# Designed miniproteins, single chains, continued (4): the designs that were tried, part 20

Each design is a single chain, and the fold is of that chain. pLDDT is the mean over its residues in the fold that is shown.

## One batch from the design tools (miniprotein)

Design m12708
Fold by ESMFold2-Fast:
Structure m12708 (fold): chain A 65 residues (1-65)
Amino acid sequence: MKKLLLVNGDDKERAEKLAEMLKKERGYDGYIVLTGLSPEEARKLARELEEKLGYEVTVIRAPPA
């Protein structure tokens, strides 16, 4: 099963850097960076991606700036 990382953060550049680091360190096949989503919205999107694509999706919140 492919592993997808979903990073939700307020700062897009910081969230992208975190996503790239975690992809390399934890062996994710890909990542998606989101900004302006609530934690609930991010979780809903992750479940939709799991159902639609059959990926294992991990949701991480980027630290605030």
Scores: mean pLDDT 78

Design m12709
Fold by ESMFold2-Fast:
Structure m12709 (fold): chain A 71 residues (1-71)
Amino acid sequence: MPLEKQIEELRKELEKDPNNAEAWTQLGILLMHMGKYDEALKYLQKSLELDPNNKLAQAGLRNTEKMLALR
């Protein structure tokens, strides 16, 4: 499925360049959409460690924490 290919590509990209904050953000957002909030939280936090001004990662983190708090 296209989603599995996108996740695989992002993981390979991060294996080659673990400092790619955008790839960490995209992987976190995809996992959030899949309901994998614990993994999403971890990867969004990693993105913010690399780029604390990444607004997409900040929004993703807030949304993920909100979803976790509602459980």
Scores: mean pLDDT 81

Design m12710
Fold by ESMFold2-Fast:
Structure m12710 (fold): chain A 85 residues (1-85)
Amino acid sequence: SEADEIIARLEARKAELQALLAELESRGDSPTNRTGVRILRGQITEIQKLIEQIKENPDNKNILRVARATARNADAVIAGVRKLL
């Protein structure tokens, strides 16, 4: 289903964000790293909330639209944080 495809995309982005978070945390404590850690944790939390909302309302077109936008935003965050590594 459309919902299952979007959930799979969000789970893939969540996994990438979690891997980047682990990498960034392994590099020690600096102001730049603290900012990156906060951004990554925030994105992971928002993705998890969206996955739960989709599971509760798989046919809700507004939730699916927001989820697609969130996946695109996650791609931008991943690219931005990779510049710190």
Scores: mean pLDDT 86

Design m12711
Fold by ESMFold2-Fast:
Structure m12711 (fold): chain A 58 residues (1-58)
Amino acid sequence: SAVAEAGRRAREAVEATTDPAEQAAAIDKGVQDILAAGGGRAAALSARHDLTRHARAL
């Protein structure tokens, strides 16, 4: 789905940088892309949480 593709691209963008500020920007963009793809508030919140956790694990 477009929402799943937006989430995958957001994860790839977070993984592409080691700069915390760039990771934060990638998370914000990913959340906006999920909303633009038709994802609801719950999906956007879940994605922010998951992407933030993923960035911390890198």
Scores: mean pLDDT 83

Design m12712
Fold by ESMFold2-Fast:
Structure m12712 (fold): chain A 62 residues (1-62)
Amino acid sequence: MKEVIMAEAEAAVKMLPYAVDLALGEMSEEEARKKMIEVLRETAEEYPEAREALEKQRRELE
């Protein structure tokens, strides 16, 4: 519900700098993937209700 939407939005905002660095060639794909997976994992810990949605997004990055 609202908590899931907020968690996904928060994760997206926290992942944005890594996605930008990857696009600009300032970060390797491997490092960006690891950082983005870490953000999704940490956000799932803060928002247990969003765990399933965040886990699905994490698997898509793997």
Scores: mean pLDDT 78

Design m12713
Fold by ESMFold2-Fast:
Structure m12713 (fold): chain A 95 residues (1-95)
Amino acid sequence: DGELALIQKKYDEAIKLYEQAAKSKDPKVKAKAYTNLGRAYYEQKDYDKAIAAYEKAIALDPNNSEAWANLAKAYEAQGDLKKAKEAYQKSLEAS
């Protein structure tokens, strides 16, 4: 319906803004952008894209406890409890 279409448009606009931020030369800004992209994809239940975005954030900032915790949550949503547990352990090590 019109309400769902409006919500989808807001997610599409947010994703475009985060994709622009991910072009930053600053690794911290870039890592934050990928964490935000992952969260946007997670909220849309696109867990594969969420995981890919969180992995890019972690590659730029391995001590990003939030990105590790969010990666764990995405794996948990897919039913990969082993990878979720491993990512939660990394989140605790990063904090």
Scores: mean pLDDT 85

Design m12714
Fold by ESMFold2-Fast:
Structure m12714 (fold): chain A 60 residues (1-60)
Amino acid sequence: HMVKTFSFEDATKATAGALLAIGEDPEAEVKVSGNDVTVTVPEGEKGERALRGVEQVSKS
């Protein structure tokens, strides 16, 4: 498994990041805590895409 925690500007962006992770990898386990989102995904293409997508949302 790959695990990353992303910090967002606000809770709305954090929620968007969480939804994106699930959309890219249905096996993604997402924990939202305030403005922080922890994404746990299996290693592989879908998991890598989920982590990359969440990172892009966190930087915007």
Scores: mean pLDDT 81

Design m12715
Fold by ESMFold2-Fast:
Structure m12715 (fold): chain A 98 residues (1-98)
Amino acid sequence: AEEARRAAEEEAEASARAAEAGAKRGDGAGAAAAGVAAIGGGTGAWVAARRAGTEEARRGAAEAAERGGRAAAERAAADPVAKRAAERAAEGGREGAL
């Protein structure tokens, strides 16, 4: 349960960071606007939930995780190279441990 909540939080934050990185690398008004829209959808809700306390934080985290998971799934579908790299990293971690 705790690990699931942490994973959901990480996915939401990763989605927001990817949007920020895209806006920064775009070095243009269009990229900045897209980044701001993505940040507003995920990060704002998460920050507000964390400030409100445990009960409200859990609800906010669940909503942010749902949005973050959806954005991550879309990215993985659009970029199979990124998906393959993530799978290789997971396999490398297992092989390195053994």
Scores: mean pLDDT 49

Design m12716
Fold by ESMFold2-Fast:
Formats: sequence, structure tokens, C-alpha cells
Structure m12716 (fold): chain A 88 residues (1-88)
Amino acid sequence: MTEDDILETLSRLTGLPVSLVRAMYTEEGKARARALRYDDPRVDAAIYVIEALKNGKIEEAIRVIEKWRELGLLSEEDAETLIEILKA
């Protein structure tokens, strides 16, 4: 999976434009995404996945996404999509 594939997938999952998802690699972009989608667990999950990819904490991120799925904060489809990004 390429970086562009990841950005396009996260854009579809969150409903945010690709340019804003790309900006979510910065603190300003994360703040803007959260402001546009207040208290949306999909946006928080996408931000968490981006941070895990930046920091190499892939196994921890997979466990967190699976827990959010179990708690009903993420749909099965959204959780599987995020886990596929982390495993790529």
C-alpha cells in the first residue's frame, strides 16, 4: 500500500478531503480535522493510525483499533480498513 493509497482510504473513511488527511500528519491538521468532525471516532482513529505509522507502533495501534471495534466506537468495516493500513 502506497502513501497515496493510505491518504485516499482515510479520506473515504473520515469524509475529509485528501488534502486535510495529508495535513493530519501535522498538529494543525489534526486540530482542523477534529474541529470539522467533532467527537467522531473515525477521525480520532485515523489520527491514531497516522501517529502509529509515523512512530512505528503498529502492534499497539492494531490492539487499540480492535478494542474500539469491540466497544462499538468503530464499525467492523472501518476497523478492518484501518488494520489493513497498519499491516501494509
Scores: mean pLDDT 81

Design m12717
Fold by ESMFold2-Fast:
Structure m12717 (fold): chain A 55 residues (1-55)
Amino acid sequence: ALSEEEKRRRKEALELEVEAGMLRIQAALSEDEEERERLLEEAEELERKAREIRE
């Protein structure tokens, strides 16, 4: 069984990964290139933070 501390870290990482995924979907649906670029940059930043938490 996962410890409460481990579960919390995993949950935080998953939440960031879900947000990043949603931003990538929004970017894929966007016709505005500038908006698409912003969304992808934000998604990548969230993915980096999730990776750090998972350490």
Scores: mean pLDDT 82

Design m12718
Fold by ESMFold2-Fast:
Structure m12718 (fold): chain A 64 residues (1-64)
Amino acid sequence: MSDAERGRLAKLVGEAIWEAEKTGIPLREALDRVIERADAEHGLTPEQRAAVRAWGDAVEADIA
């Protein structure tokens, strides 16, 4: 995975955190929304989808 690709995936996690805080939905639900939106706009591989979910789960574990 390239540094630029990692940066793009990190931005998706950041968007999910922002949506979760703003709307009060669980972070996992916000991640699902962000992933589906990004996949529709840019096309994500299954590996990229899994990476974003894993990063989001790690962030949630650190907060909890």
Scores: mean pLDDT 76

Design m12719
Fold by ESMFold2-Fast:
Structure m12719 (fold): chain A 71 residues (1-71)
Amino acid sequence: SVEEILEEIRRILLEGGASEEEVEEIIKAIKDKDGEKAQRLLVRLYLEGKISVEQANRIGKLVREALELLE
């Protein structure tokens, strides 16, 4: 379900060191079906060292899956 995917995204981001505010911004972008904004926010977190490349790749796949289910 979309809810399970969004919860996994939240978990990975928080484990990496993203704040709850940063996590909710990404979740909101996904719910708004704004994949470009979600991707931009993920790249920012990666560049800030808050997620690894492996985490960024995993979250990117989950974001695509969530967007497909929301359409």
Scores: mean pLDDT 86

Design m12720
Fold by ESMFold2-Fast:
Structure m12720 (fold): chain A 80 residues (1-80)
Amino acid sequence: AAEVERLRERAARLEEMAKTVQALIDGSPEEAAKGMRALLKELFGVEELSPEDAISLGKGLAATFEQAAARYRARIEALE
């Protein structure tokens, strides 16, 4: 059904977002800060961010995206 496909697309997008954020954090602190700053500027309009704050917020965002993706995956499983 189109609904299941839509949920899969949303879950995949959230999973990719979580992986992107996690990859940025798993890099060097400087790379993590630069990448997270660019991502957060796009998502929230935050232009200035310390490396420590960038990593902290990135961990929170990755967890949030993973949780949201898991919720969509659970819905797909229920509709399967």
Scores: mean pLDDT 74

Design m12722
Fold by ESMFold2-Fast:
Structure m12722 (fold): chain A 58 residues (1-58)
Amino acid sequence: MEEKKKKAKELLEKAFDLIRQGRGVEAYRYLMEAKKYMNEEEWDKALEEFHRLAQQAA
């Protein structure tokens, strides 16, 4: 059971929802919390998607 991966996913989904709402400061806080539960590969993919969503929300 991958509890850390589940926690990372929940926090990451919240960060993505917040960035879509233009709430960048709160989105970044959830993104940083999610990082604690991710490996380097997972973090790189999360950053790419986060930047993509931030660019679309701008």
Scores: mean pLDDT 79

Design m12723
Fold by ESMFold2-Fast:
Structure m12723 (fold): chain A 59 residues (1-59)
Amino acid sequence: SAAVERELELARLLGETEARLRLPDAEITVERVGDKEVVVTGRLGEETVVVTYRSPAAL
């Protein structure tokens, strides 16, 4: 649904922002896992940060 897509897009943007705050200038990879979860991975050399956002309202 449109509501789920908007929520997942917000989760993606928030995850990217959080990853960038933890590892500035990291390479960011975003993966959608089903209808309820977005996994954002930031990698800079040997350092990695993983941020997982789950939709509270997936229909």
Scores: mean pLDDT 76

Design m12724
Fold by ESMFold2-Fast:
Structure m12724 (fold): chain A 70 residues (1-70)
Amino acid sequence: MLEETKELMELILENLKKAKNSPNLSDEEVKELMDETIKKLEEYKAKASPEVQEVIDKTIREIEKLKEEV
């Protein structure tokens, strides 16, 4: 469960980094995708165990850093 969540979060971050570097997406579309992802993760975090919440929080902070670079 925890390892599966970590792998999922890493995949989400990798996909968002690829989206940020994609010539097919505008900066506005990339920011919207990041904002939507953060919102979904916050909703999931509210229902998760403390251990999973910590992993989700780390992922949200990494997405926020990526968003600042767009």
Scores: mean pLDDT 81

Design m12725
Fold by ESMFold2-Fast:
Structure m12725 (fold): chain A 74 residues (1-74)
Amino acid sequence: MKDSEEELRATERAALENLEKAEEAAKAGDLRSAAVYISAAGILAAALSFGGDEEAAKEIEERMKEVIELMEKA
């Protein structure tokens, strides 16, 4: 299964947007919103991996770990 380059780039942008929102929510102490955004980013990372961009998926997953660490400190 391979997505088009356009679809992969759109999915990557959506994942990054959700990660940015998750990080902001985590820093604000809004752990519920942060959890929703990180979950969305995880689904999008899985879509990137299944679509054929495993490198982009791994980059999203690494940034997800950073946001989860922020949530643990909040």
Scores: mean pLDDT 82

Design m12726
Fold by ESMFold2-Fast:
Structure m12726 (fold): chain A 68 residues (1-68)
Amino acid sequence: MSDEELEEAARELLERFPDSPYTERQLRGALRALIEAGLSLEEAVAIVEEALRNGQDLTRVVLRRLLA
């Protein structure tokens, strides 16, 4: 997975959820952590998108998935 692909995915999420308290860098970090844990980019994006849509703490959601 390239940094450019993660940056694009993070930017798209930020555009879809402009009221999100997270930066592009934070979203990219969350996506990278999920992918390095064995998830696809599509799965990682879906998890982060659900967290942003539901106003959930991104770090907690990512950590919970990594420990599941």
Scores: mean pLDDT 81

Design m12727
Fold by ESMFold2-Fast:
Structure m12727 (fold): chain A 60 residues (1-60)
Amino acid sequence: EPSVDELIDKLFATGSKEQIDKAYELLKEASKKLQAAKSQEERDQVIDELKKQLLEILKE
């Protein structure tokens, strides 16, 4: 199972300009949400949504 870091690495290696720009925006938003998260549940939700969106951008 690929981690967020593995998905990011693959996206930057194989992704288009539009996919990379979209990923940067998602990473910035996720970072802000993670800093605001006060529980493991909130952190897990942020990471889960980030993974889902990265997988949608990165078909493999």
Scores: mean pLDDT 78

Design m12728
Fold by ESMFold2-Fast:
Structure m12728 (fold): chain A 99 residues (1-99)
Amino acid sequence: SKYVSESAKYLTGGQILAIGHLLDGDNEGAIKALEDGMKKAVEAVKKTGNKALTEAMTELSKATLEYFRAVVEGDKKKAEEALKKRKEALERFNEESKK
């Protein structure tokens, strides 16, 4: 699907920009870049009309944001918990995208 491909590009782009901002010490810019990319990723997936894909991308987006917030806060335990949620959401998104 065009919209699944588009959502993956927005999610990946947001993460790449967020990492760049973190390397520059711009924690606020990192969170904003991620929020903007994930909002566009969810909006793209909604256009598929597939509710399960939209829910999986929404959970993936939330977990990814929780991870980056934990990184900027220096909270290792919160970061590990967010990575676990992110992995589970990514697995669901990949399975639903094959249907």
Scores: mean pLDDT 86

Design m12729
Fold by ESMFold2-Fast:
Structure m12729 (fold): chain A 103 residues (1-103)
Amino acid sequence: MEILEKMKKVLELEIEIELGIKLLDFGIEAALLSNKLGLPPEKAFEIVREKREKEIEEVEKELEAKKEELKKKLEALKSEEEMKEFLKTEAGVSEIVIEGALK
């Protein structure tokens, strides 16, 4: 169904946004390190990425697992209204994003 495909894309986008927000903390750490030590931003990002590699991988793995679980739950739903409510409540997707995707 076209509706299920649209709902899956909304879910995937929300998880990508959540990943970006979680990774922003490492970006801020790199910016602070760049400023504190007078390093080029690219060098500071490399240092933070190397130091935080395992933490970054854990965040990526956690969100990938969350995406797969939520997709399976979404596929088990039978109505558009149940899918919308699921995205709002369990997936944390804003109503504006859901409505925009279904237009």
Scores: mean pLDDT 80

Design m12730
Fold by ESMFold2-Fast:
Structure m12730 (fold): chain A 74 residues (1-74)
Amino acid sequence: MEDVKKAEELEKKGKYKEAGEYYKKAAEKYEKEKNYDKAVEAYNKAIEAYEKAKDYEAAMEVAVKVLELAVKRL
């Protein structure tokens, strides 16, 4: 997936906030495809990247999104 590869490249460059944005974009695409397992995995990667960027607000927003997906699958 293109957005995941871009996020991995950005992480290698230490651009953690941008990496989080691309992981979030990848997760949103997986969610639209109803591939919820990969969406959750990509959202968790976005949370890790935002935490490394010390962007705790963005990390929390993504964490809420993961909880929403868990409820939607019940």
Scores: mean pLDDT 83

Design m12731
Fold by ESMFold2-Fast:
Structure m12731 (fold): chain A 117 residues (1-117)
Amino acid sequence: AVVVTESGGGTVAEGGSLTLSDKVSGTDLSKSGVAWVGVAPGRPPVNLASLSNDGSARAFAPTVAGRFEISQDWAKNTTYLHMRDLRREDTATYYGVVLPAEGGEPVYGSGVQVTVV
């Protein structure tokens, strides 16, 4: 089974920085698509950042482009979301997502809370 385990959330001041991590087990991350999805209170989910299964293509939502970056450590099977110049509007639950190399449905973590004050 594929499992996604997130960490690194918390409360941060406006203009601050935070890095979220997403450890994946049960699939090879170097052959898997990955994304970070944010769910703000009372708002629909937004695909904030994604990386193709070969690492060649990156996409960012317009609201976070230039402020957020996605990276991977394939040796640790971990994806990172690097968040800088944080705004109150970035307050959300953040989910790591993996599209497994073996195929099937996207797998979501349990979510990590980020609060910008």
Scores: mean pLDDT 81

Design m12732
Fold by ESMFold2-Fast:
Structure m12732 (fold): chain A 61 residues (1-61)
Amino acid sequence: MEEVRELAEKARQAIDEGNLDEAEKLYDEMVARYNALPPEEQLEAGVYLLAVATDLVIAKR
């Protein structure tokens, strides 16, 4: 779970810097880490995935 949180922080920084390609790669890493987590941690990590996905959708508009 900590890895997903750290990747979320990096992805949001990349979005703020306008580096959407880097943010998308970081989001892909978050998805991979999320799928490797046990079910009890997936619920918490899913909040970070949703937040970054929402920010990416807004940034691409």
Scores: mean pLDDT 80

Design m12733
Fold by ESMFold2-Fast:
Structure m12733 (fold): chain A 88 residues (1-88)
Amino acid sequence: TAEIRARALALIDEIIELLAELDPEVAERVAELRRRFEASTDLAEQLRLLHEIVGLAAEAAASAPEEARLRLAQLVAELNGLAAELEA
């Protein structure tokens, strides 16, 4: 739905802002996936892109300071929840 999609984009924007301070290269990769997600009208592609963003954020979190790691984990959990809602 449009509401789930808008919430996902907002969460991805928060992930990108946090990653820009921690790992600019990963932030750029997530920003590209965000552009593709925003342009996509195919549910299967949207889900694949969300899972890729989650994977990149989780990988970056592994090397992040505790505060940033906990925030990224929260954002990743929320984004995974929205992906599950889209899949249902």
Scores: mean pLDDT 86

Design m12734
Fold by ESMFold2-Fast:
Structure m12734 (fold): chain A 53 residues (1-53)
Amino acid sequence: MSTREEAEKAAEELKARNPDLLDDETAKEIADYLLQGNVAKAAGVVLRAMADS
């Protein structure tokens, strides 16, 4: 419940700060990993997006 809202807001905030680097698809992937409790993979997606796009 709270995790879904937190994941969505975290993804939106990251996208707002990095709109050129984080696409809707990437932001959703980050939110999905956060919802699963896989913070390490969520962070990995952010780092990969920043390095590649």
Scores: mean pLDDT 73

Design m12735
Fold by ESMFold2-Fast:
Structure m12735 (fold): chain A 68 residues (1-68)
Amino acid sequence: SEEELREGADELLERARKLIAEGKLEEARGLVDLVRWALENAEELGDETAVRVLEETLRRLEELLASV
């Protein structure tokens, strides 16, 4: 569901914040690659709900990394 996807996104973003705080930028960038891969798969499947949630997640994750 969209709600479950958003919960997973929030957990991923919290993990990214912790990695950035610990100076683990390479691992945090790995999360960007993971989200991009998931977005690419969602686009191929035509899952418009997953695409929307993953695009928002990617944007927020990139904003976190840009603040470093």
Scores: mean pLDDT 85

Design m12737
Fold by ESMFold2-Fast:
Structure m12737 (fold): chain A 57 residues (1-57)
Amino acid sequence: MSEEEKVKQLADEINTAIKNGDLEKAREAADRLIELGYITPEQAERIIKLVEEKKKE
């Protein structure tokens, strides 16, 4: 419904993916934020790197 609500939900999904080391969820949420124009591909890659680091324990 609200674009703001969608962005918040995607941000929450990214935070959960970082916490869990879930690369797939992080990529999906980051790609959605790029499509909406809220982040750049460079910012998305930074997010993915954080998830990868968390997955290494």
Scores: mean pLDDT 78

Design m12738
Fold by ESMFold2-Fast:
Structure m12738 (fold): chain A 62 residues (1-62)
Amino acid sequence: LTEKERRILDAAYRVAQRKGDEVTVEDIAKEAGVSPEEVEEIMKRLGLTKEELIQRAIERRA
């Protein structure tokens, strides 16, 4: 994982702890300090949906 990918995964984990299933790409972007477009580009690069990105973030921290 790149530094930016790690930051986005860490942000997804933190937002998921607060909002559960109601997490949006915009919430993750704001938490990570990046644009929503950057989050979507990382999801595309990793081949993950929003739900899969959140699951990956939880798995990484479990």
Scores: mean pLDDT 80

Design m12739
Fold by ESMFold2-Fast:
Structure m12739 (fold): chain A 65 residues (1-65)
Amino acid sequence: EIEKIIEEARRIAENAKDTQEDVSRVTGAVLRLIGLSIDAELAGDFELAEKLRKEAKEIAELAKK
């Protein structure tokens, strides 16, 4: 369920502190969304791929403060 994966990633980013552990968790969540976007693009679902890339970018920005 893609929506659940996005929600989990946002939760990780929102609760992230400036610790190595939290940076690692956010990085993992962002990479997972990017991987899913590549899979969607290969399957011809360009709208889903674009949505997942946008979510990954927003989650990364959330973690940077």
Scores: mean pLDDT 79

Design m12740
Fold by ESMFold2-Fast:
Structure m12740 (fold): chain A 55 residues (1-55)
Amino acid sequence: SLEDEVKKVVEEMLKLSKDPNATREEIEEARRKFLEAAKKYGYDTVLKAIDELLS
């Protein structure tokens, strides 16, 4: 579903942000996917997914 796609992208981004061994290429790829999701689904949907994953 649309929400599952957004949550997956957000979850991967959050995981990489906390991983000291994450490569630059992995971080850049996750960042691109995050920005694409924000553009496609809207910032409110992305922010809601972040809130749910951090709760």
Scores: mean pLDDT 75

Design m12741
Fold by ESMFold2-Fast:
Structure m12741 (fold): chain A 55 residues (1-55)
Amino acid sequence: SKRLQERIKRYETVLEWLKEQLKKAEAAGDKRSAQALETSIRNTEEMIETLKERL
């Protein structure tokens, strides 16, 4: 599905941004933000995997 592929691409873009934010939080020693970002990254990766299973 084209719509499904577009959704995957949007989540992959968000995932890349979240990973960049995590690197910045880790460099700043912001453990609270890093933990929240790690949770968001994991949830986003799970969403991408679920969507890919539907291809």
Scores: mean pLDDT 87

Design m12743
Fold by ESMFold2-Fast:
Structure m12743 (fold): chain A 118 residues (1-118)
Amino acid sequence: SPELEKIKEEVLERMGKILDELGVSEKAKEQILRLIEAAIDAMAAAGLSPEEIREIMNSLLEFLEKQLKLYLEGKITLDEAIAAGEAHIAALLADRPELAGQLIGVVRGIFTLFEQDV
């Protein structure tokens, strides 16, 4: 839908800026942005509205920015960041455990790519 395409553009632009500010390589940035797009596509396939997808993605991006900064500053471990991500997604998608599992996979992938790039 035109609304979904706008959300993808907004979310990918916001995440791209976060990754640029954190000094992530272009290769890792491209891979992380593909994971973010896959998360949006999974939510759309699961029947979430564009507005629900926007709300979930905004919450997830705010969470990721905070946790990636804490990890980069050496204040948390990768395992702690992943565990916090699992808890955050489980709370956001408490009524949709299968979709929550898919998004937890995305969060794990993002932290793994970030760790390999630093």
Scores: mean pLDDT 86

Design m12744
Fold by ESMFold2-Fast:
Formats: C-alpha cells, sequence, structure tokens
Structure m12744 (fold): chain A 56 residues (1-56)
C-alpha cells in the first residue's frame, strides 16, 4: 500500500533499518521508532506513526 511505502521511505531517510518489504525487519523498525517517540509499540504504521515520521 502507499502508506507502507511512505513509512518505509521515511524510516530509511531517518536511518532505521529496512529491506523494502513490510515484513519482520520493517515491523521491527516501526516498533523501534514507536518506542523512541512514545507511541504504542504495535508495529503498525498507522496515521499517527506516519505523522510522527514526517515530523522527525
Amino acid sequence: SARVLEAERLLGELGYRRDGVYDEVTRAAVKAFQAQHGLPVDGVADDAVLAALREA
């Protein structure tokens, strides 16, 4: 989905590890970002996570 692609691009721009596929590696990167920014750690790149990624 476009949302997953945007999340992967933003995570990569911020230096988080990703592999271009929304699998365990990308989910781990989302969880790391969520933990670092005080968001619920569920590994889901929802609208709140995307908004935080755009602000980072």
Scores: mean pLDDT 70

Design m12745
Fold by ESMFold2-Fast:
Structure m12745 (fold): chain A 81 residues (1-81)
Amino acid sequence: MREKLLELAEKYLSEEEVKAVKEALEELPEETIKRIEEALKKALEKAKSEEERKLIVELAAGVALLEAAVRRLVEEHLRKR
C-alpha cells in the first residue's frame, strides 16, 4: 500500500520530496493512508498523459505532507499547554 505512493513519488518527485513523503506516511494512521491511495488510484485511472500522472502524484504527496504537518502542529500545541 505505502509502496505505491512511494514508488510513484520516486518516479515523479525530487529525492527531498520523496524523503518528506516517506516520513509523512510513517506518521499517518493506516486509514488516512488507505484513503490517499484509493484517491490516487482513481485519479490515475482517469489520467490521459504522463504530465497529468505527475500532477496527480504531486497532489497526493502534498495531501500526505499537509495531513502529517497539521497533525504534528496540533500535537505540539497540545504538548505546550
Scores: mean pLDDT 78

